# Designed miniproteins, single chains, continued (3): the designs that were tried, part 8

Each design is a single chain, and the fold is of that chain. pLDDT is the mean over its residues in the fold that is shown.

## One batch from the design tools (miniprotein)

Design m8244
Fold by ESMFold2-Fast:
Structure m8244 (fold): chain A 77 residues (1-77)
Amino acid sequence: EEEEKKREELIKFIEQVKKDAIDLLYKMTSNEEEKKKADERIKELQKRFDELIKNVPTLSEEEIKKRLVDILNEIFK
């Protein structure tokens, strides 16, 4: 129903942000050393996004947005 639809939309949004962040991290690499560091950041990012997605049913939209911003700020610091 409506709440289920909203949840699906939020999950899709988070998945899209995750994909874009991973793509950006790889585009910022110019050599194997940088790629190695990006791979570690990507693993951490994937873990955090997966945890966020798992918690979507228990979190408000505002809390989800806040956590998303926090993840991105930490990864792109």
Scores: mean pLDDT 78

Design m8245
Fold by ESMFold2-Fast:
Structure m8245 (fold): chain A 109 residues (1-109)
Amino acid sequence: SEDDKKIEFYTSKAWLALFFKNPGLAVKYFKKALDIAIEKKDTQKVIDILNVFIENKPFLFSVELTDEQLEELEKMVKKAIDFGKENNDPQLVKKAEEFLKIIEEIRKK
């Protein structure tokens, strides 16, 4: 319950940071939310966190992400793929791979 509130708090802060064009802060809070969800082994919360960013794809394309920030996002998403595979959650793997494709699209620009 307390961890669920922390996940919601950090996910909201990450989204707000993207909205206000602060990608470094967004990556930091996204990592905090994702790490708590993975530690709890809550596959659905990991999917929910990934969906917030996928649904807000236009905001990800509107911010100027550095190569370092893109690499950090890629590492976090790959960690989510591994977590999904370890927990036999194909929906989580699919959502994380969808986010990884978005990162690759951003890198091409």
Scores: mean pLDDT 84

Design m8246
Fold by ESMFold2-Fast:
Order: sequence, then structure tokens, then C-alpha cells
Structure m8246 (fold): chain A 93 residues (1-93)
Amino acid sequence: MKVKLEDNKVYPASAKKITVEITNLGDEEADVFVLVKDQDGKLVAPSAKLVRLRNGETVTVEFDLTDASQKTVTVKAYSVSGELLDEAVATFV
């Protein structure tokens, strides 16, 4: 399974939402859990999102952030078996 997250996005420091673009680069359908975490591994969005991606598909998902004072968050994409597939960083300025 091969998926790609959009990396190095920049948001205003007051932002309470982020938008995550996920692309399936593999030749098969992928079921992917997307999480948003801080530096301590704590979830900063209240829910993980399960996304089904067809071959070559790009899907956009939105996360509401529980703490608007974030400086950096890590977006992580996992397989349903818990394998880390990709990670991306978003910065707040």
C-alpha cells in the first residue's frame, strides 16, 4: 500500500481547521486512517478519519483542531493494520 499526504502546509496561527490531501499512488484500493497529532503524540483533532482511496485517487479531508494555539502538527496516515504509510507536517505562523 502506497499513499502520499500533502506536506509542508502553512496555516495562520489562529486556524482551527486544517485540510489534508491524500493520494493513493498504489495499484490497489487503500483503506487509510488519518490522524492529526502534536509533538507529544496527542490527538489534536477529536476523531480519526477512515478514507477509502481507489487506485490513483486523491481525496481531501478536513480536521477541526481542539487547540488553536498549535505551532506544528503532524498528519499521519495508517493502514487498517496499524502500519504507518506516510506522515506530513503542517506549521502555524
Scores: mean pLDDT 76

Design m8247
Fold by ESMFold2-Fast:
Structure m8247 (fold): chain A 76 residues (1-76)
Amino acid sequence: MSVEELRELALEKLREVRELASQLSDQEIRDKTLAAIDEAEAYVDNLTGSDEEKRRKLEEIIRGADRAKEFIEKLL
């Protein structure tokens, strides 16, 4: 995948996690989770370095989003 394709996939996965997190009944957990997603989106938008470094960073965000989704689904 290209860096641009990975970036788009990462943002799509973060948006999916945001949608699930917004459904959490506990306000404190919801607010903290949404703040973490905001930080991850900002990190993706401000990526620097080589294409190899950007690819590794994006793959890390994608894995993190997948894990967060599984965790949040268990809380719903």
Scores: mean pLDDT 85

Design m8248
Fold by ESMFold2-Fast:
Structure m8248 (fold): chain A 81 residues (1-81)
Amino acid sequence: SEEAKRALELAERALKEAKEAKAELEKLKETDGDPTKYAAAAIRLVGAGVLARIALELAEKAGNEEAVELAREALKIAGAK
C-alpha cells in the first residue's frame, strides 16, 4: 500500500539520520571537536528519534514489518524511548 511505502521511506530516512548523527558525535568525542558541531549533531540525532517514532507508528498501522524493524533500530541509535 501507499501507506506501507511511506512508512518504509520514513523509517529508512530516520535510520540514515540517526547513524550519520551518531557517527559524527563519536568522531567529535575522539577529537577536541567544535562545540557547535556537537550541538548540531545532537539536534540531528534528536530529530532522527522523532522521525523514527512517527515511522514506527505508521509502520505498525500499515503492517509493514520491514519498516517497523528499521524504525526500531533508528530509535535505539537515537536513544529515544
Scores: mean pLDDT 83

Design m8249
Fold by ESMFold2-Fast:
Structure m8249 (fold): chain A 80 residues (1-80)
Amino acid sequence: PPPPPAGPSPEGQTLISLAIEAIRQGRLDEAIELFRKAIESGQATKEFIIEVLEQARRAVRGDPEVVENLDRVIEILREQ
């Protein structure tokens, strides 16, 4: 099977990491803007970002505040 080249660029990975840190800090508007920047610049797809966020949610599900913030961001991205 061919390797899927659908991962984010190093710049896209940086934007996603910064957005996840913003989510952990409750700065959801900043996280949304960082994800939009990654999508608009072609660094990542919305579907890829949602998958990363769902994985992050599983990793941090012991923190209800962070889980709630992740769920809210995922919902907003899916609605757009």
Scores: mean pLDDT 77

Design m8250
Fold by ESMFold2-Fast:
Structure m8250 (fold): chain A 88 residues (1-88)
Amino acid sequence: SDEEVKKWVEKFKEKFKKEIEEILERFEKGEISAEEALLEIEIVEGLWLIVVGVAKLIAPSLREYLEKLEKEFKEFVEKVVKKIKELG
């Protein structure tokens, strides 16, 4: 059902957002380099794009909702990437 796909995508969004926040924290603590942090974030963003792409194929009726989630996630990633580049 569309409601199940929506909940599934929302769970992955929260999971990947948390992973990116944990990458940022490791960078801020000096545990990883800026280069390593940016690479790990790019991998997580790639996985998120796959999740949304699959959801769009399974639930075309949710396209507008999924595009909104994509934009929100992209804005979140851009903010984190900017912070890493300014501090590195």
Scores: mean pLDDT 89

Design m8251
Fold by ESMFold2-Fast:
Structure m8251 (fold): chain A 78 residues (1-78)
Amino acid sequence: MRGEELARLVEEAVRRLRETGEATIVVRDPDRQTAETDGRIAAREVIRRVDAEVESVEVTEADGVATTTVRLRRRPAA
């Protein structure tokens, strides 16, 4: 279900950020508000686990489906 899919996206993004320093979260939903909210929740959870910043958030709608794309980058060790 949605919550399990979001948890999976968060775990994958955390893994990618630790391995490569970059991650992209993509959330699709017929409801734009849901797609945007779920994308922001996933990004916030990733940032809580890894020292990272949001580079961009893009929301697009096509054919009755909204897509939220969040790009994240790990902060360099200081």
Scores: mean pLDDT 79

Design m8252
Fold by ESMFold2-Fast:
Structure m8252 (fold): chain A 72 residues (1-72)
Amino acid sequence: MTKKDLEEEYKKALELAKKRNDKETIEFIEAMYKVGLFALEDPEKFRELSKAYQAKSKSEEAARKIYKEVAK
């Protein structure tokens, strides 16, 4: 996955979340985009952010559903 691929997935995921007017999911999608950027540029920081996402399991589940629809 390149930075451009990540940005494209992020835009599609935001579009779906905005249609649902789901602020929590939008916020988590924005956070996942930042995590993806760090995964590409700084894997160590990505590891730290991944621990934070495990604490947000409910928001992560909603965002994963949106990303799955976007990424296929």
Scores: mean pLDDT 67

Design m8253
Fold by ESMFold2-Fast:
Structure m8253 (fold): chain A 87 residues (1-87)
Amino acid sequence: MYDEEAERYAELVAELAGREFGEEEVERARREALARAEALRDRVGDEGATRILALLTRIVEAAMAGASEEELEALLAEAAAVYREAL
């Protein structure tokens, strides 16, 4: 399910960028997010990338919902741990 997680991640990153910086940033943010997802896949494989992208998607969703800095830091720590394990 890598393709589905990569598209979902990129779509939410683009949506967040549009909210924070304006609609002009949506297309650029989506392209950059997809490029990052592909680079991640190359490093950790399809399964590792899918797990990490799902966590990154949760971080973006939490940020868009107005989560606290503490909540975002906890999710980021979890994503970093999964990334290290997948290497």
Scores: mean pLDDT 78

Design m8254
Fold by ESMFold2-Fast:
Structure m8254 (fold): chain A 80 residues (1-80)
Amino acid sequence: VAVPEGLARWTAEEIRRLLISKGVPEEEARRTAEEVERALLAGDVEAAKRIVRETGRRFGLPESVVDSLLELLDTTAALS
């Protein structure tokens, strides 16, 4: 099921802010957020989770941070 545009945008913006707060460069955080938003709009929550895991791995984010981002995506899917 496709995620509503406003909810997808909000979730992507939250992910962007969290990534920047954890030291991911602003441009890379923006690209990750844009890819997540596209995946959510397509109803592909698993693709959004893969994008988040890949960014976390690429920038060496703690597993606790990645888990928090994945929980946010699960919450977004549940609200859709």
Scores: mean pLDDT 84

Design m8255
Fold by ESMFold2-Fast:
Structure m8255 (fold): chain A 85 residues (1-85)
Amino acid sequence: MEKELIEAGKEYAREAQRYAEEAEKIGDTESAKKLKELARQAEAYLEAAEHNGRVGDLEGMRQAYEEAKRKAEEAKRIAEEVKAK
């Protein structure tokens, strides 16, 4: 279970970064900036989740993973809008 949550969190961060790279290749500079910021935030929340897990703050760990997921979902929404244009 813990390994699966960590892998899911890492996948959220990777997905956000992938969308940022796709937007940059299209030349959508504004969307690329937003997606890069979302990827950075997702990675920061993943690091916070791992730290909270190490110190035994299971509630903080869960909240941080949920935030990373939300950032990845927001990045996906922006990427879908970029592809629809």
Scores: mean pLDDT 75

Design m8256
Fold by ESMFold2-Fast:
Structure m8256 (fold): chain A 90 residues (1-90)
Amino acid sequence: SLEEKLEAGLEGLDRAIAILREEGLDPLPVEVLLGMARIAVGVARLIGDPEYGLEQMRRILRQALEVARELGASDEAIAAIEAGLRVLEE
């Protein structure tokens, strides 16, 4: 479902943040993106435009991949974000 796709995106970001914290890296850049994702999902629900929510989530997850790579995040953290994005592209 659409809700399951949005939830997968949020879960991917949340898992990546947890891994970054375990690795002793600064999770803030990804936490900002998670905050933006939560706002976009809330706005999409408020205006009744789920496609807007999906488009914003895909954009944010792609941005999170770039940010995580720049931070030197592990393959595990990268894979968590990629897993969320994969569900949204089905």
Scores: mean pLDDT 86

Design m8257
Fold by ESMFold2-Fast:
Structure m8257 (fold): chain A 67 residues (1-67)
Amino acid sequence: MVPLIDPEEARRQADELVAESEKLAPTDPIKAGLLGVAAALVYTSAGEPELAREVIRRTKEAIDAAK
């Protein structure tokens, strides 16, 4: 089995997306939400569905708090 992307690189990229999402959540919740979804997709591609669910949960909580 050959993953389309390197899992280590994918996790690194997803971590960066999560950090950016967290920084934007209080000022731009829509953009933060999009970054959170992108990070979750990258984690899923890396074989980390637990991390993907955690990111979606945190992103939703941040957006809901900003309403």
Scores: mean pLDDT 75

Design m8258
Fold by ESMFold2-Fast:
Structure m8258 (fold): chain A 73 residues (1-73)
Amino acid sequence: SADEEEQEKVINEYVKLYVEFLKKYQKGEKPSEEEIKKGQEVEQRLNELLAKHPELIPVTMKRLQEAAEEVAK
């Protein structure tokens, strides 16, 4: 459904930004103020989604853990 597609987009956008931030920190770089603000906006959208759909919490946490492990390799 369209709602499921939107949910997937929110989770994917957050995971993508999470990976981008981790890669920057791994290189000794810091995100810009604009990138930090973008991250806060995406985090707020994810928090709102997970508050409405707590059943998505386990899969979201698993994706973040797997993404962190992949970046650490």
Scores: mean pLDDT 84

Design m8259
Fold by ESMFold2-Fast:
Structure m8259 (fold): chain A 70 residues (1-70)
Amino acid sequence: MLSMEEIRQLALQSTDQFIAWVRTLPKEQALELLDKAIAALEREKAEHPEYAEILDEAIAKLKAEKEKIE
């Protein structure tokens, strides 16, 4: 079984990989994908509040990347 810490590490690693990919795209596409990813994680947080802390950390990373591009 995966521990909560292992789940957190996988989620953050996936977020970092997504950000790295988005950085290879034109600014307009990068912003659109970041907005969609943030919206998707906000929905996931509403459906699974037990993961809220992990999801909030991932959302914060995506928002920080969006601010760097804007």
Scores: mean pLDDT 82

Design m8260
Fold by ESMFold2-Fast:
Structure m8260 (fold): chain A 88 residues (1-88)
Amino acid sequence: MEEALKQYQADLEERNARREKAKEFLDMSYEELKAFIKDPKNAPKLFEIYEELRALVLEDPSYEEGFKRFSKAVKDVVEEKLKAMEEA
């Protein structure tokens, strides 16, 4: 019984955190997304956020525009970093 209650509380906290993250990226502009992705502090979170948004798109097509905007920002930031490394 105690394990079931702990799991329920953990699931609620995780679900709330995921929902807040998804909403932030759906409301962000392309430039805000690029700034977020360029921040090294956010690098460990990027993969989890990307997979979460991809899963949301499979569940609900209304997330497609936000996911495409996020994906484009990631690709553009990676391309900019690769070009900087080649020129350095």
Scores: mean pLDDT 74

Design m8261
Fold by ESMFold2-Fast:
Structure m8261 (fold): chain A 78 residues (1-78)
Amino acid sequence: SMEERALELARKAEELIKEAIRLLERGEELSEEMKKEIAELEKELKKFHEENPGTPLAEKVRELAFSTAHKAHQELLA
């Protein structure tokens, strides 16, 4: 179901966000594999949102994943 899909995407986003924050706190860089996973998750979230544009969960998950991953990447490079 779409709701189950949204929940799975939310879990993936949360896990990636936690890992990104953990690396930042350690003063480590995001791995290339993690950057790839973040990019892939973002694409899946965008596709889900395009298919279900009025779903608040899809919007929230996408915004959270993108914002946190983007900030983590910028902080590591700054």
Scores: mean pLDDT 69

Design m8262
Fold by ESMFold2-Fast:
Structure m8262 (fold): chain A 95 residues (1-95)
Amino acid sequence: SANDEAIADEMLAAVRALRASGEDATVRRGVYSAALGKMLEVTLEVSAASGEVTVTVREIESPGRYAAEATARAGADEAAVRAAIRAVLEAVKAA
């Protein structure tokens, strides 16, 4: 969907910013899911050594409780990172 692609574009921009540091880095972002009508939590982790990106998406039910959670890993290639973001968004929507 257009909303999922907008989320993927925003998360890829965040990954580029994390990689620009040249260090291991983690960021948490809130993103709005039109499909679920709510905010999702996205955690992005980048390894400086491998370029590997770990993407975790959580559907928050209440503080410290998650209705759904999905994690995927991708290498340094931006197409693989986009595919990982799309996969975890679909997994959370399907839960």
Scores: mean pLDDT 83

Design m8263
Fold by ESMFold2-Fast:
Structure m8263 (fold): chain A 65 residues (1-65)
Amino acid sequence: SLEEEATIEVLVSLGLSREAAEKAVREAKKAGISYSTLIEAAKQLVAKDPNPSVEAILEEAKKLA
């Protein structure tokens, strides 16, 4: 839970809403994506698009894994 909360706070700091950050963490856990990979994917996408979808972040994370 502490790791999940820390990841949510990082994603929120990158501009995601708390709801989007919580959904991204939950879906990453289900898909076996590491939280560090999820954060890196979000960082790369927010550099190109200020409002990336959770789905786009998860697709990018899968490419980085």
Scores: mean pLDDT 84

Design m8264
Fold by ESMFold2-Fast:
Structure m8264 (fold): chain A 100 residues (1-100)
Amino acid sequence: SAKDETISMLRMIADLLRQEGERLDSPELLAEADELAAVADKLETASDEEAIQLLREQRDEYRARAEELADATDPRGQVLRRNYLGIAEALDAQIAKLEA
């Protein structure tokens, strides 16, 4: 059920990002939505060990993207950085639940 809860969470976040990306005409938000939806699809057939590894890789990728924007002073860069950190934190919380 923790895996099913993670899949449901990722799909909900992806749908919200897609709606916001379409509303704001943001290719970055649409790309985030597609990436999270693809991770959710992979999790459906993954083992628990494979699921944890996939989520760790995605978490680390979003952390890296946020770090590249650490010195961003423009509003767009600051919003993207906060989004990337928020996604990484959500993924980290789900990893902890799957490892329990």
Scores: mean pLDDT 84

Design m8265
Fold by ESMFold2-Fast:
Structure m8265 (fold): chain A 87 residues (1-87)
Amino acid sequence: IEKAVEKLLEGLDLLESVAEGELKLEAEILRGLVLIVRGVEKITGEPLISVYIKLAEKAIELAKTLDSEEAKKALELIEEALEELKA
């Protein structure tokens, strides 16, 4: 889980670096939500796997709207994170 969440954050960081305007804001919001979920897990002690899956799915949708090589790398990282979260 921790490794999957780190990959998701890395993918979102890459996506945020190449996105512009509203897409950049959306990537930033998704990254912030991942950090909030991680904080909630630390407080509650309960894994929030289903929430991470939904956030990863949204990040994949966003990444697919971009055609840059960095966006493709972000997509790969986020898809890897999603597969690890589903395992």
Scores: mean pLDDT 81

Design m8266
Fold by ESMFold2-Fast:
Structure m8266 (fold): chain A 66 residues (1-66)
Amino acid sequence: MIKDIISEVLGVSPVKDDDNLFKDLGSDGGKIRQIVKKARERGLDLTVQDILDNPTVKELEEKVKS
C-alpha cells in the first residue's frame, strides 16, 4: 500500500525498498504532504515527521506496519 501511494504521488514505478524519498525519488515538502494525506485516506497512521525520520521506502513500510 505505501509503495502504491508513493508511486501515485511521485509518478514513479517501480518503487524499490532502498529508494530514499528525497535523494533517489526527488520528493519535496509538497509531495511529502500528499503522501501523508493519501496514507491517512487509506487508514494508515502516518505523519510528515514519520517520513522525515524514516526517509526510505522500506523504513516507511515498517513504520506503517508497526
Scores: mean pLDDT 81

Design m8267
Fold by ESMFold2-Fast:
Structure m8267 (fold): chain A 63 residues (1-63)
Amino acid sequence: SLQEEIKEEAEKKLLEAGVEKEEAERQANILADGAKQLVDAGMSEEVARQYALKETEAYIEEL
């Protein structure tokens, strides 16, 4: 599913940035849930993926 794909990509990027495994999984779940909410609200999958990417990058910059 889109949510699973976004979770996997976000978790991978967070782990590569040095985020602890448990926190990376937690944050990836939050991002995937946010993306799902956008799709449920009628936004495209492309917008949902871009949202998750930008939020992941913003989280890494705040480390």
Scores: mean pLDDT 84

Design m8268
Fold by ESMFold2-Fast:
Structure m8268 (fold): chain A 59 residues (1-59)
Amino acid sequence: MVEELKKKAEEYEKLAKRAQEALDRNPGASPTTQNVYRSLAKFYEEKAKKYREEAEKLE
């Protein structure tokens, strides 16, 4: 159970890293593009955090 939550956290951390890399490579992109990648990075980071919190709750 806790192991599954850790796996999901790792998956979302990887997705957040990808979104952050896209944002970093396009600092001059349109505001719309920047907002999309920034929102995705934040969303994935929050998901990873949620799964870590669930793992802590179960311990």
Scores: mean pLDDT 79

Design m8269
Fold by ESMFold2-Fast:
Structure m8269 (fold): chain A 75 residues (1-75)
Amino acid sequence: MDLEDLIKELEKKLGKENVEKILEIMDAMGLDEEAKIEMLKKILKFYEVHGLEEVNERIEEAMEHVKEREKEKAK
């Protein structure tokens, strides 16, 4: 499964807004295409095991980590 197929599958399961947040997190982390594919596969697997509510919590956690890293770079 390529990056585009994974994005479409996640949009169907998590919703477009959640996938947009995940893509922003991955871009902020500077992930290459291969690392993005692996991350999206892990998120899909996590959703299948834990469900949407747990995925939402993990997205918020990752957004906080990105904001903390941005604050450290701004000093």
Scores: mean pLDDT 76

Design m8270
Fold by ESMFold2-Fast:
Structure m8270 (fold): chain A 63 residues (1-63)
Amino acid sequence: MLQEKLAENERELEKTKVGPEYRELIKRLLAMAKRAIAAGDYKASQVALEQAEKTLEEVKLGN
């Protein structure tokens, strides 16, 4: 579930044209989610994934 959502967001980032600042921010959020999943902190992972998804959506709408 969360790991699948992480993979989906990573794929969306790869195919989305984003500026370097947004790209780095989203990469950081996805890395935080990955770390949280590995640590068993699913709540922190979900928050990070939600922030990454929101940022990706905002970039897509702004382009």
Scores: mean pLDDT 79

Design m8271
Fold by ESMFold2-Fast:
Structure m8271 (fold): chain A 59 residues (1-59)
Amino acid sequence: SAALEAKLREILETTPVRDLAAALRERLGLPESFFGHLLARAGLDRSKWFPAALELLAE
């Protein structure tokens, strides 16, 4: 869990927006729909993505 959270934070903070869906799928094995759900919850505000992603993974 902690290792997954560290990788998730790094990807969300450092990956260009256009590459995020692919990076989340390829590096973390998350569904193709994950970035879509993240955007639906947090919008395009990058500062909100990590807490929203944790919420999606936990609930």
Scores: mean pLDDT 81

Design m8272
Fold by ESMFold2-Fast:
Order: C-alpha cells, then structure tokens, then sequence
Structure m8272 (fold): chain A 100 residues (1-100)
C-alpha cells in the first residue's frame, strides 16, 4: 500500500540519520545533518505529505537532542527539566497577567 511505502521511507530516513549521528564529532557536522533532515522535510512538504513531515521532524528533534547531549557532555534529562521549569514559569506569568 502507499501508506506502508511512505512509512518505510520515513523509517529508513530516520535510521540513516541515526547511523550518521552516531559518527558526528563536531557541532558543524551536527548542523550539516540538520540541513539534510530539513531537505527531506521540504521534499515531503512539496509532495503534500505534511503529516509525514511533522512526524519525521518530531522524531528528528529527539535524535538531535541526544547527539547534542553527547557532543556537549550534557545529559538529555537536563533539557527536559529546563523545558518543564520554563513552561511552569510561563504559565505562572500568564496567570499573574490575567489577574492584573
């Protein structure tokens, strides 16, 4: 089916990206892999495959965070903790604005 073929293409691209990211040693190489991922997303969007493009990019984000954590020596958990704290602070600020 066309859906099964589309899913296999996305999964193949993700596995290829994961393999390349395992060999990445510099931020410049990481930026080059992000550019390649963006080219694949642009192609999917040109083909009208917006939902596949969104799913691909969500999974790519996770792989990039893992690669960045490895390159910087920063645990990936610190990104999620920082994001949670930022979101909680923004919610509190919005609540304060609503009662002013």
Amino acid sequence: SMMERAEREVEAALEELRARLAGVRTLAELEAELARAQEFVDRLLEEGREEEAKRFMLRVTGLLIEALSRLLGIPASLYTDALKNKTAREATEAEQAAIA
Scores: mean pLDDT 74

Design m8273
Fold by ESMFold2-Fast:
Structure m8273 (fold): chain A 98 residues (1-98)
Amino acid sequence: KKEEVELLTRIAQAYAAMAAAHLALGDYEAAQKWGKKSREALEKAKALAESEEEAEEIEQRVDDAFAEAMRRAGRDPEGLLARATAEAEEAEKKLKEL
């Protein structure tokens, strides 16, 4: 379902931002954990995509989110982590209700 793809994409973006924040904080173990979870969510979203073009757009959205998160992590890594965690929890809750 299109809503499931969108929620999995948002979860992947949020986990990527959490990985970026942990990397900036020097917590490499947590950064690796959230990076892997982001990739898993991305692969699930791409598997549900109705076209190769949609799958490419999903991957680009997650890549762009990680790049932006890396920029923000340089300014406020703790604030980024708090926001990304809240975003992930909200998206996970909505996905569970589908």
Scores: mean pLDDT 88

Design m8274
Fold by ESMFold2-Fast:
Structure m8274 (fold): chain A 115 residues (1-115)
Amino acid sequence: MEELKNEIKEKVREALGVLRRLRDFLRSIPTAPQAVLRQVDAAIGLAERVLEKDEISLEELKAFVDGLTATIDAVMAALQRVPPEHQADLRRLVQELARIVSELNKLIEKYEKLE
């Protein structure tokens, strides 16, 4: 249980790092949609909420994973509105987030089975 809790928190911190890099990158693009930046900021807030508690709130963790998925969808939907030179970097960041979502979902399944 404790090891699984630590793995989940480490993955949330990893995701938070990617989200902060994504936010900073989007802020460097003048034509980046503000709605996408708001979605990234919302996901960052959800990650911070999960990390504030010693215990893992499964509800807050699931809300965070949903927030990551919404962020991926928002970035991909806005990709054509971003200069072509920046699209490859955004795709890389989105792929990192998608990998973390997959890993977090596996950890959530393990956590649910342990009551």
Scores: mean pLDDT 86

Design m8275
Fold by ESMFold2-Fast:
Structure m8275 (fold): chain A 72 residues (1-72)
Amino acid sequence: SVSEQLQQLKNEYNETLKNLDKLSNDEAIKRLQEIIDRLEALLPQMSIQDQMDAGAYITGASALIVVLKREL
């Protein structure tokens, strides 16, 4: 289901955050962008509640990518 795919992507986001110190910035950016792309693809099929939830993760991941891109 779409809700199960959202939960899986939330888990992948949290695992990426947990392993940030073990990932290169390039690898972290790549994983975060893949999560954003997959969440955005699912948005039209989501309930309003799930869209609000997914939107928070897209915002968080996008902000983190900006921070990571500013580091050498």
Scores: mean pLDDT 87

Design m8276
Fold by ESMFold2-Fast:
Structure m8276 (fold): chain A 80 residues (1-80)
Amino acid sequence: EEKRKKILEELREITRRLSAVLAQPDPDLDEVREIKERAEKILNELKKMNPTSPEDKALIKTAENLVKIAENLEKRVEAR
């Protein structure tokens, strides 16, 4: 379904952007916040899809991990 494909594409993009930002010695706080917001939006969309399959539950865990990594990075950047 088109909605699922868009979610998978967005998860891949969020993962790429987060990896790129994590590799930076001095990441931009606004960029980190944008990545976090995008990850939270995808997590909410996945939860809305009524995740009963193991595959859907795995996608939710992936999105939860992306949110958590972005939140931790935001806190570190703010503390500088």
Scores: mean pLDDT 81

Design m8277
Fold by ESMFold2-Fast:
Structure m8277 (fold): chain A 118 residues (1-118)
Amino acid sequence: SLEEAADAVVEALRLLAQRNIDYLREKYPDLSDEEIYKLAIELAREMFPEFGEAAVNAVKAIYAERKGNTDLAEEYRKQAREAVLKKLKELESQGKDIDKYVEQARAMLEAARRAAAA
């Protein structure tokens, strides 16, 4: 279903956003959190052009949560999911194979989980 597809994409974007933030913190230990998250937002836009709005909101949710702004983090997570659903509906209306995007999201999710476990 589109709901299951959206959930898979949202979870993949969240894990990849966290990995990118962790990578940037390790690479740039002298940068502030604000600077790290600005770089993470730019990286999210570059890495996920089809889901750029959702990827950016995933980064913003992580930052809001880190700052203790739980309500703001929940709002960004909602916006990310809504952006994914909207994009999947647009792609489906264009005759694109939605299952291909779900498979790509699952592959990214699995790769992110393996890297976290290693």
Scores: mean pLDDT 82

Design m8278
Fold by ESMFold2-Fast:
Structure m8278 (fold): chain A 96 residues (1-96)
Amino acid sequence: LDLDKTLFDLLSRSLQLELTALENRNNRETLQQVLKDLESLVKEAEELVKKDPSKENYEVLASIYVSLSTVYGLLGDTEKSQEYLKKSLEYLDKAQ
């Protein structure tokens, strides 16, 4: 019985995309593609939170925002990086 499989899959996909960005930090084209893929994951996680506003769903969404922040930072977009870190903290606060 694996009740958290969907959340684990979303988190795993987010972390794999962040790892891909870190391994390709000097390849702007790869970073832009990872950014688009992470934005799609954010939409999936936001829809999950909308249907079920649980602590676990807030924590997964917050984690995906951290991955987005990392990729924006690697692209040199410090303002967007900080914006998504702030969003992550807001959702972690909701997860209390």
Scores: mean pLDDT 83

